# Ledger of designs, part 70: designed miniproteins, single chains, continued (4)

Each design is a single chain, and the fold is of that chain. pLDDT is the mean over its residues in the fold that is shown.

## One batch from the design tools (miniprotein)

Design m14563
Fold by ESMFold2-Fast:
Structure m14563 (fold): chain A 60 residues (1-60)
Amino acid sequence: SKKNELKEKIREKVIEIAGDTLEYIQALLDGDQERADELFARIKKKEEEVNKLMEEYSKL
């Protein structure tokens, strides 16, 4: 169903955000500010994508 497909897409994106967040923390600990900035931007973009999927889910 579309509802189950949206749940799976949301779950996959949240897992990606979790992975990017771990890499972001590691970059900060390593003092790699350039990598940290890139990861932060990627995380924010994925959070916006999750928000859109959550809005679609709430309308079902």
Scores: mean pLDDT 89

Design m14564
Fold by ESMFold2-Fast:
Structure m14564 (fold): chain A 82 residues (1-82)
Amino acid sequence: KKEELIKKLEELVKRARESTDPDEIRAIGDEAVKLALELGVDENLAKQARYGIDRAADEGRFDEVVRILEDLLKVAKEKASS
């Protein structure tokens, strides 16, 4: 099950790299945060990631959105491996 959640999160990061639609990016961010929480990522870290994604998407900083999602994925993988 953890492997399945990680694969879904990896797919969301991939989709975010290919998107320049702020509404799609926000939806990806919401789902990524949900998956990260299910994988055991800290609630404060997940909350910060969500706010960072929303803000970066609104400002058109799509490279920053991808960076936040990649960091979230890294932490989620570490939690899943523990």
Scores: mean pLDDT 83

Design m14565
Fold by ESMFold2-Fast:
Structure m14565 (fold): chain A 97 residues (1-97)
Amino acid sequence: MVKAKVYVSGGYAVVILEAETGEQALKAALEIAKLLEDRYGARVLGLSVEGNTTRLVLGSPLDAEKLREAVIEALKEAGVEIESSEFVSREELLSLV
């Protein structure tokens, strides 16, 4: 099963996906990125794989609340379990990249 933690600040989000393998986490990240790009014009600003985790960094024209809702919707459609979702400061978000 793939699990996600979501962090949002302004029009930016960091999604940390964890699975049994980094390949599974990466596949989920790519599916979520495509859904958000197609529906909301979000852009992938960064994508990294480390062990069993994948970190997806997104920029969007959406405000923080709408971006959080859009990310949660995409995660649910991709069959990803959401462990947490929170609004953070810009400084805190940058520390996750």
Scores: mean pLDDT 87

Design m14567
Fold by ESMFold2-Fast:
Formats: C-alpha cells, sequence, structure tokens
Structure m14567 (fold): chain A 59 residues (1-59)
C-alpha cells in the first residue's frame, strides 16, 4: 500500500504541483489502486497535495 501511495503522490506532485488542490490528485490515487474510501477520508482532512500526502502516509 505505502509504495503505491508514494508513487501516486510523486506523479501527482510532478504533474500538478505540491500546492494544487487535493481533489486534483484523486484520479492519480484511483489509477494506483488505492481504495476510494481511503482517498475520500484523506481528501476530507486535506486542502492541497502536500497535506494529502501527509494524511495518506499516516493512514
Amino acid sequence: MNQKINEATLKAIEDLGIDAPSEAARPYFLEAGIPEELIDQALEQSKNISELTLVLTAL
């Protein structure tokens, strides 16, 4: 799980930028096979990709 999260996060940062809205990263995590429920929980707790990364790593 953590390896897929890390790879999806790096790709999202590269394509969108670390300050992009967290919701913009949703398709990257879905494509990586991360459960939608986990993504939804992380998005509720984060405003941008930087915060989303910290929340997903902590789960």
Scores: mean pLDDT 76

Design m14568
Fold by ESMFold2-Fast:
Structure m14568 (fold): chain A 71 residues (1-71)
Amino acid sequence: MKKVEELIKKANEYKEQADKLVEQARDYMRRYAEEGPEALKKAIEYSNQATEFLGKAARYKKEAEELRKKL
């Protein structure tokens, strides 16, 4: 079961990183009116990174579920 637990842990870690990136994207969107297009660019970059990390979290969760079925 250790391998399943390790995959779940990685999924949770990527989910937490994605949540932090979403918060950073929201902060830059709030700053867009004051800082202009550079803040918008940062908001988009953090949003894209969050999407990638959510994808990684989903993949690790799926691997954990597949391994659990074989146990």
Scores: mean pLDDT 81

Design m14569
Fold by ESMFold2-Fast:
Structure m14569 (fold): chain A 67 residues (1-67)
Amino acid sequence: MSPEEEYEKGFEEGYKLAKELIEEGKSLDEVSEEGGRRATELGREGASREYLRGFVEGMTKALREAE
């Protein structure tokens, strides 16, 4: 998988996770905490820098849309 593909995959997963948590009634702070925890786990599991960058940016987009 290319760095661009990894970023896009991360972005989709991060955006989806944040949207699901928001729909479940989690606060924006709780979503941010859960996302940070998940990103740390993914990094420990060997996720690429581009995937993690995408993941964080995808979550940030969903959080900004919910503000």
Scores: mean pLDDT 83

Design m14570
Fold by ESMFold2-Fast:
Structure m14570 (fold): chain A 90 residues (1-90)
Amino acid sequence: MELEEKIREFLKEQGKELEKRLEEILKELDDEELKELVRKLAKYGVEGRYKEALKVQRKGYALVNGRTLTEEELEELLKKLEEKLKKLEE
């Protein structure tokens, strides 16, 4: 399933605990770039534009630790976030 779908459902179902869960995710992430991605996805989630946000991030989020982030590397970071979301749900 697409990560944007997972985040949107997570925000929708956990609306009352959104702040706590999102903060826990950000705290567990050790990648500053991934944290920034999560924050931007949350912002676009409120606007209902998760898919557009991911496309913008892939093109705009192009530098990690002094090198260009490839789409495969970005996809891997998104997979890590999806795993974190799954663990927090259980």
Scores: mean pLDDT 50

Design m14571
Fold by ESMFold2-Fast:
Structure m14571 (fold): chain A 61 residues (1-61)
Amino acid sequence: LSEEMLREINEAMVRMALQVELLAGKSKEEALKIALELAKRSKSISDEEAEEIVKKVEAEL
């Protein structure tokens, strides 16, 4: 797996986590916090990359 593919997988995971949490009735703020923690928990990307992914997804909401 390339680093680019790993970033795409993590971005998709963040989007799915946000959708699940929003459907569960959590606020946008709470959903974004959970998604960021999941992204940071990934060993495939840096904490800075995780923050950039969540920021990008937030801008699409």
Scores: mean pLDDT 77

Design m14572
Fold by ESMFold2-Fast:
Structure m14572 (fold): chain A 60 residues (1-60)
Amino acid sequence: VSDEEINDAIALILYGIANLLKRKGDFEGAIKTYEKARDIASPELAEELNKKIEEVKKEM
């Protein structure tokens, strides 16, 4: 298993946490958690996380 695969796995866990924060109404916490996930993710996953961050910002 590569370090990139491990980092993407951690990023997906953070993504799940961010989704739960968003459902709770903690939009600021969700955005910060998505940003943390993006920072450790592969370029492909980071691009998807950036799209999600923009979507959440529009819902605020």
Scores: mean pLDDT 81

Design m14573
Fold by ESMFold2-Fast:
Structure m14573 (fold): chain A 62 residues (1-62)
Amino acid sequence: SAEALKKGLEYLKKAQEASGRKDYKKAAEYFNKASEYFEAAGDLERAERLKHMSEILEKIAK
């Protein structure tokens, strides 16, 4: 849906901003949220890539 796509883009922006601040835990959370919304929007390829990014950042944050 258009609403899911919009929210996905908003969370992606928040994830990029958090990553820029080296807040990798928040960046991971935002990438995960973006992935969920892109999956709901039917963009499965982008959803998978963002979920993978979230997993990488969670390992860095620990």
Scores: mean pLDDT 87

Design m14574
Fold by ESMFold2-Fast:
Structure m14574 (fold): chain A 66 residues (1-66)
Amino acid sequence: MEEELKRLEEEIERLRKEIEKELEELYATNDLSEKEKERIEVIRETALKLREIGLEIDLELKKRKE
């Protein structure tokens, strides 16, 4: 079961990097419409959730070691 948490942590890190690249592409776009700004906000919220899940997994792994 601990191996499953490690795999999830790796997947979350990879997804976070993918999202980060998407955000960089959006930030490089100088001509953003209001709808595109809403998309950026959704992506930011998703990235924050992934970070929180990563932290939760890290805490769970630490509890499992003890």
Scores: mean pLDDT 70

Design m14575
Fold by ESMFold2-Fast:
Structure m14575 (fold): chain A 58 residues (1-58)
Amino acid sequence: LSPLEIARAIRNGYEAGLSAAEIAARLGLPVSVVRTAIRLLEEGASLEEVARTIAELL
């Protein structure tokens, strides 16, 4: 998956009410990466900004 596809998947899971741990398990990612992405989304970050941060953490 590209970082942008991962960011979109995290956003979709978050909007569907999934926990960070559930999203992390589904995507095979560290929970810390998913928690950081969710925090950025809550702060109003764009998907592109979230994707860039994910790319830097992986």
Scores: mean pLDDT 85

Design m14576
Fold by ESMFold2-Fast:
Structure m14576 (fold): chain A 57 residues (1-57)
Amino acid sequence: APLFKTKEAFEKVKEGVELLARGDYEGAIEKFEEALKLDPDSALAKGGLARAKEMLA
């Protein structure tokens, strides 16, 4: 079933992963937080957010 909200969240996760790969951890955090606003249960967004925060710590 097409869950457009989940699809949009996944696109934000992809943007966050690309920013992580470029070393833009602040930008990655922003994209993962946007993904969580669209899909609060996204394990990928939660994991990406945690990783980005760890890279800044």
Scores: mean pLDDT 79

Design m14577
Fold by ESMFold2-Fast:
Structure m14577 (fold): chain A 65 residues (1-65)
Amino acid sequence: NEGTQEAGRLAREAGEALEKGDYETALRLANEAKQKAESSGGPKGLREALIGEAERLAKEAEEGL
């Protein structure tokens, strides 16, 4: 599913931004990943995993701000 693939890509980019200390970019990308996963038509388990990962990344980005 295109939406779940896009959500995964956004989550990966958010993680890379966190590693670089770019917390504002990481938070934005993590929120985009969550929204994309929530709106996707992919398998429920994959969507839930992507939402959880995006929420974790967003929390870590917020803690870095």
Scores: mean pLDDT 83

Design m14578
Fold by ESMFold2-Fast:
Structure m14578 (fold): chain A 73 residues (1-73)
Amino acid sequence: SDIEGVEELVEIGEKYAKEGNYRLAAEIYRQAAKMLEQIAKGREKSGDYETAKQLFERAKELEKRAEELEKKA
């Protein structure tokens, strides 16, 4: 899936977090992170190392957000 679709998923996770559904929000952020990792691996295989690095860093940010949300659950 493309990066735009992942950012839409992140926005959905953010809405659930605002509604107090921290567990579901965390799960959605983890799914978004996993999708970014798959996109990053694809970019890495095609030689787009700069984009791959940015996507891996974004995935780590989302995983950290998921961990923070799970602590609130």
Scores: mean pLDDT 86

Design m14579
Fold by ESMFold2-Fast:
Structure m14579 (fold): chain A 68 residues (1-68)
Amino acid sequence: SEMEKLVEQIKNGDVEAAKKALLKWAEAFNLPLTEENKELLIQGVIRGLELSESVRPTLEEAYEELLK
């Protein structure tokens, strides 16, 4: 499935896949991509996709790139 592929890509450190997940969560929950929403969106993706905390650095890198 698309979700299973996205999960595997994020687990492998794919920053572009991490960006897609963060954008999907931001749109779904109407949360703007701001510094204030960073933890909410990262935690949302981790819990929503049943990921481990080991993916956090990849999601943080993706979030910082989306803020630029």
Scores: mean pLDDT 85

Design m14580
Fold by ESMFold2-Fast:
Structure m14580 (fold): chain A 68 residues (1-68)
Amino acid sequence: SNGGESAARAAVGEARRLGERSGDEEAAKQYIEEAEKVAELTRSGELSDEEGVKKAEEVGRRAAEVLG
């Protein structure tokens, strides 16, 4: 199962989209990098699939709070 990596990739896409809509691409870059790191750690096995999902959701929530 790659649910954690999938969730992290979705968080990357959403952070990018929020950055484009808000015009704050520099703030969006921070959340994109965090979500990409979650995808990397889940792919390498340093994070479990469930941990990856939870961390991706946390990144998405913070991005929406700052950029939404």
Scores: mean pLDDT 83

Design m14581
Fold by ESMFold2-Fast:
Structure m14581 (fold): chain A 70 residues (1-70)
Amino acid sequence: MKKIEEEVEESFELMQISIAKQASREKHLEYVRELVEEGRFETAERLIEVVSKVDPELAEEMRKIVEEAK
């Protein structure tokens, strides 16, 4: 829920989300490589679909990893 101090808290929350997105980028690439190595292509494709709604550039890189490993 939103709190009373919207301007200050909203700016802080946006910064935290941006930092988390950048850190998650490397984790998602490693996780996709692990899924592909285990042969879990269906799970990898589902993850790519979810990520594409938040970070389409990252999803594109993840898709290349899945396709190259086939």
Scores: mean pLDDT 68

Design m14583
Fold by ESMFold2-Fast:
Structure m14583 (fold): chain A 60 residues (1-60)
Amino acid sequence: SLEEIEKLIEAAKDELARTLLEMQYGLVRAIARQTGDLEKAYEEGLKLAKEIAERFGIKL
């Protein structure tokens, strides 16, 4: 869900990591609006957001 991506943004202490996660959040919302498939857009978006978090060592 978008709420999990928001938690990753809040946990990000690195400015670049936070910016990348915020861009991903915006992109997921845009894709969801264009496709109408909210659940799939949110699942794929969360997967990519978690990959960003892992690369920057972000832990919840």
Scores: mean pLDDT 78

Design m14584
Fold by ESMFold2-Fast:
Structure m14584 (fold): chain A 58 residues (1-58)
Amino acid sequence: GEAEVRELARRAAEAVKAGDREAMRRYSQLAVEAAIEAGLGPEYADRLIVREVIAAGA
């Protein structure tokens, strides 16, 4: 659901801040898949990841 997308997007943002490219790619892909499954679409996950990265100061 939406909460799962948000959690995965936050993990992707944490990976960006840590410089972990593999973890970032993995969590970003999972967030996109979860957003599609929830009917929110891939753009929702992408926008959420960007917002979390900005909020994290990365």
Scores: mean pLDDT 83

Design m14585
Fold by ESMFold2-Fast:
Structure m14585 (fold): chain A 65 residues (1-65)
Amino acid sequence: MEEKKKKIEELLKKAKELREKMLEKANQIGDAHDAGDSAKALELGKQAAELYQEAKRLEEEAKEL
């Protein structure tokens, strides 16, 4: 049980880090829009979406343990 708990905690920690990176990208999107850099904002949006999907995957893996 202890080993399984540690793996769950590790997966959830990684998922949280990815969600935090997603929030950082969201803040950068705002900055890019303020600067008029629509191409930068679009690229950051794609990166944020990828981070969100990866975090979801890790959270689901943790639920299966």
Scores: mean pLDDT 83

Design m14586
Fold by ESMFold2-Fast:
Structure m14586 (fold): chain A 61 residues (1-61)
Amino acid sequence: SSAEVEKAKRAAESALAAAEESEVQARVGIHELREMLKTLTDPEAKKILEEAIEKLEELLK
């Protein structure tokens, strides 16, 4: 549980930071976070990834 939350936080931070540099990185981040979401079972970790995906999608609008 805590390991999944830490993994989700690190992945979200990395994806959001990379997205600041380019739209290509934002799209890559969305894909990577969605794939990670499929493997996680912790609801808190899933929420972190879902919120990060929403922020990345917002950047692409």
Scores: mean pLDDT 83

Design m14587
Fold by ESMFold2-Fast:
Structure m14587 (fold): chain A 68 residues (1-68)
Amino acid sequence: SEEEKAIEEVHKKIAEIIEEIEKENEKVDLNEFKLKVAKKLLEYAKEKNLPKEIIESLEEALKDIEKS
């Protein structure tokens, strides 16, 4: 299904973002790491026009991390 394909793309993109952040020389704390992943993933979802439900879930996750 379209939803299953979108979820697979999200998982693949999360792995790519994690690898990119791990290649950075500066050590970031866990909350900053989560913010970077969430922001990059949200940008990707918007660029690829992923389902609105996925974009909204990522926006909610980002807000929750920012409140922590």
Scores: mean pLDDT 76

Design m14588
Fold by ESMFold2-Fast:
Structure m14588 (fold): chain A 73 residues (1-73)
Amino acid sequence: MSPEEAEREAERLIERGVEAYRAGDRETASRHFQRAANLLMDAAKTKEEQQKRMDEFSRRVEEAMAALEGRAV
């Protein structure tokens, strides 16, 4: 897929992962997050872009998980 398509698909997967996690389905959430991360890594053109995308992805996942678990992350 094109880099733009991969980025859009990754955003959708992150949203679905957050929804699954809110529903208590950690397995589905994990699969969506893992696929989103893979798409973002594959679409990155440089190591700097890859790092930026992974930092943003990690932040989103950690925020969603912390909010649901009551953890400080």
Scores: mean pLDDT 73

Design m14589
Fold by ESMFold2-Fast:
Structure m14589 (fold): chain A 62 residues (1-62)
Amino acid sequence: GALAMARGAAQLARDMGPEIAARYVARDMGLSPEEARRVVEAALAGDLETAAAIIAEALARQ
């Protein structure tokens, strides 16, 4: 689910840095680069609900 994806994005950003994490999130989840950056920023800030909401909304459009 989107919340698990948000946690994954946070962990990837901690391991590889936010810029690399955003590129992987965009590719793997089919998000735009801007959406992926917002997901990573929210997830790193501990706002997993906002990150999950962005993921869910983007996936609903695909």
Scores: mean pLDDT 83

Design m14590
Fold by ESMFold2-Fast:
Structure m14590 (fold): chain A 64 residues (1-64)
Amino acid sequence: MEKKLEELVKKEAEKISPSLTEEQVKEATENALSGGRTLLAAGYDEEQVERGVQGVFDTTLKLS
């Protein structure tokens, strides 16, 4: 699960990197990894973790 979370976060970061600064991408990546690990520890499934990660990046893009 951890490796899949890292791959998912990397994919979302790469998708939005042209629209954000390097610092914003780094912050979003760190927040998405932290949030994803918390959801996994709480017993959420892969689809729920993916939605959570996407939400972090979407929020970062909207606030930038």
Scores: mean pLDDT 78

Design m14591
Fold by ESMFold2-Fast:
Structure m14591 (fold): chain A 75 residues (1-75)
Amino acid sequence: SSADFKANMKTTLEIIRDWAKQTLPAEYSKKVEDIIDETIKEIEQNPNMSIAELKKLMAETGKRIQDILKEYEAS
C-alpha cells in the first residue's frame, strides 16, 4: 500500500539523516538534513500521494542529496 511505502520511505530518510549527522562536516550535514526534513514534511502534508508520486519524490530527494555529496567531495 502507499501507506506502507510512505512509512518505509520515511524510515529510510531518517537513517540517511542520522548517517549525515554522524559522518559529514556540519556544513554538509546541515544541507542533507534540511533536504530530508523538507521531504518528510512534504510526505506528511500530502496524505493522498500515490506510490508513483512517492517514488518520484524519493528519486528527486536522492538526486539533491547526491549533489550535496558531490560538493563535499570537490571541497
Scores: mean pLDDT 88

Design m14592
Fold by ESMFold2-Fast:
Structure m14592 (fold): chain A 71 residues (1-71)
Amino acid sequence: MSVEDFVAEVLVEKLDATEEKARELARRLIEAGFDSLEKIAAASVAELAKVPGITAPMARLIIEEARRYLA
């Protein structure tokens, strides 16, 4: 699974985001250097929340789901 597809799916399913908005946010994460699930799982909430449009609760959810997927 790509990082874009993974992050978009989490945002749509858990936070009721639209597919378009979710994919936009996923691309911003990739552009910020979070281009693998391993990098996301190793990141802090504060690091992900620096990405425009990503709140601290969203960052925590994305990190937790990435860790769950890799376990």
Scores: mean pLDDT 85

Design m14593
Fold by ESMFold2-Fast:
Structure m14593 (fold): chain A 91 residues (1-91)
Amino acid sequence: MIPLLPKEEVVKELKELAEKIAQAIRDNSPRVPSLTVAAALVAVAGGYPEIGLELIKATDRAIERVNAGEDPEKVAEEFLKESKEIIEKYK
């Protein structure tokens, strides 16, 4: 696969999107699905489809936990930690 974005830009944008997704989870925002799609598209464009899939799965787990009645603040914190670990794996 030919990457459309340089690695440093992909890592930067994914970290920024992960923080925005975490904030959207805290705020119970309807923006979570659109932010998750944006993160997946950035990952694919950068040549890292696996990181995109892992971020989607992490976001889905976080939303399920909030819907099950867990504290959104705690879920968002754990999501942000997990997403940064996923992104750092590709630095």
Scores: mean pLDDT 79

Design m14594
Fold by ESMFold2-Fast:
Structure m14594 (fold): chain A 118 residues (1-118)
Amino acid sequence: DTRLDREEFKAFLRALGELVGVPLSDEVIDAIYDETLTLFDDDKDGLVSPRSLRIGIGVLAQVLADNGYAERAYEIAEKLLNPFGTGVYPRDLFLEIARRAGLSEEKAEALYEALSAR
């Protein structure tokens, strides 16, 4: 299963923020979740697909840049979003974020493979 529910997605964003040293409030995380689903929700079911997760990471990067954390935003964009479309994400970094978010290793690996596929 490569899809995140609301709580799994929020935990992923919180873990990513912790990893880059930026404190994220629950209000900010909820706003990023709502914006992510507004921008892209394939099935209109509130579950975050790998494609929607990529968008959510992009929304987080923009929020960080707008709040004076532009360097952390660039780190996230360069390391996780892969804006050139090569489809290769830093596996170790992604898996560390997923583990901190409380995702199972199986789900983290499946998500990473789905994000890297295209």
Scores: mean pLDDT 73

Design m14595
Fold by ESMFold2-Fast:
Structure m14595 (fold): chain A 61 residues (1-61)
Amino acid sequence: KREELLEELARKLAEQFGISEETAREAIKALLEENIKKAAELLGISEDTAKILRRIILDAL
């Protein structure tokens, strides 16, 4: 069930940021591993925005 939620989040992030689902999955993995810099680079956002996104994802899980 958690994997299903992560795949749905990856698809939504890919659509929102105009990136591949593969890149979105890597970004989610980086956020869950608290690798904020990598997630920010993959999504093309600031590290502060990546920290907010991480909290949203954790709250969704």
Scores: mean pLDDT 80

Design m14596
Fold by ESMFold2-Fast:
Structure m14596 (fold): chain A 60 residues (1-60)
Amino acid sequence: SAADRQGIENGIAAAERALAAGDAHGAASYAGMTAKSAQEVGDEESAKRAEEIRREALAR
């Protein structure tokens, strides 16, 4: 749905902003939640992107 797409886009944007701000914990949290939401709606591209952000955050 459009609401699911907007939620996923907002989640990725929030994770990216947190990562850029040095908030590794926040970035990992936003990315993890967004990856799960993307997987549930079958958005493999967004799920992969969110998982990449999560891995980067956890590596810091």
Scores: mean pLDDT 84

Design m14597
Fold by ESMFold2-Fast:
Structure m14597 (fold): chain A 66 residues (1-66)
Amino acid sequence: ATYRVTFTGPVEREIGTVLRLIGRPSVEVKPDGPNTYLVTFTGGEEELRALRAELESEPGVRVEEL
């Protein structure tokens, strides 16, 4: 699955989240403009649901399924 993730909060929070995503072996992160990233997940369905829930729970983060 692929999500467009947009950050509207402080840069420190954005950096922390992006680094956590890049650290996952089944996650590909590509910049798609200022504060915006395309996140592609190729792992298991349970891990995908957990990842989406984590992203949606973060303040100032917008998640759009593509």
Scores: mean pLDDT 77

Design m14598
Fold by ESMFold2-Fast:
Structure m14598 (fold): chain A 74 residues (1-74)
Amino acid sequence: SMEELERARRELLEAGVELGVLEIKLGVLKLALKRENTEELRKELEETERRLEELRRRVEELERRLEELEKRFG
């Protein structure tokens, strides 16, 4: 339905925003590590990279779902 299509678009937008925020955080952490190489910053970087991998998979799944819905209702 069109309602499912709009919901999928909104979920993808929200996930995309979260992805963008985490990518910015990753960049900031990499810059911070160049200034001060601490165990805390390394752990935060590893955790941020892990979350980015999980979120990228979620975005790919949402993109596939949206493509399928657009083929049915677009």
Scores: mean pLDDT 84

Design m14599
Fold by ESMFold2-Fast:
Structure m14599 (fold): chain A 97 residues (1-97)
Amino acid sequence: SELQAKLQALVARLRALLESMGVPAAALAGADATAQRMLAGDREVLTRTLGAISGDRTPPRSDAELIAMVDRALDHLDNSLKSSAEHAAALAKRAAA
C-alpha cells in the first residue's frame, strides 16, 4: 500500500539520521523496536513519532491525513539528512586544506 511504502521510507530515513548522529547501540535498538511497531500498524506509536519529527500536534482523522503527516515527516528528515551531509562535506574540505 502507499502508506506501507511511505512507512518503510520513514524508517529508513530515521535510521540513517540516527546513525549519522552517532547515537549509542541501545538507542538504535529502541528505534528498531519502534519501527517494527509502526510497520505492524501501531498508529499511536506512528502519530507520536511523526509529532516528534515534524511538530504536528493534531491527530489524523483519516488515512489521507495520516499519509500527509508521513509526507511532512519525510520532508523534515530529508532536510536534516541533507544539512548533515553538507556539514560533513564542509568539514572534510577543511581537513584536506
Scores: mean pLDDT 77

Design m14600
Fold by ESMFold2-Fast:
Structure m14600 (fold): chain A 68 residues (1-68)
Amino acid sequence: GSLLRFIGLVLRAIGDPRFDVKLEGEDTLILTAKPGGEPALRELAKELSKDPDFEVKLEGNTLTITLR
């Protein structure tokens, strides 16, 4: 389900040294790109924007992903 995919995304992000990770509430993941991580963050934003269960917002070097 969408929740299991969201949990998988959180675990993937925590393990990625290119990003600083913040969880907000129970449904929002905030990723901030470290220097040189911006291309990977943009690629992830494009990937996740195709999933209708996620609301994806990219602003500068910060990606906000909210479970719908």
Scores: mean pLDDT 85

Design m14601
Fold by ESMFold2-Fast:
Structure m14601 (fold): chain A 64 residues (1-64)
Amino acid sequence: SERDTAIRLLRETVKRLQEAKSKEELEQIREETERRMREAGLSPELREQVRAALDQQIADVLAK
């Protein structure tokens, strides 16, 4: 299902964000996730939900 794919992508991406060492690496992970979502054929609604969750996680990583 699309939702299961979105959850899997989100979890995998969050792990990578936690291991990121630079702002450039965070941006690369973000771009790769956008590509993966499009390749997986996720709906616009699911892509927005994943993007929002990733934005929050990136903010948390940048804060500490």
Scores: mean pLDDT 80

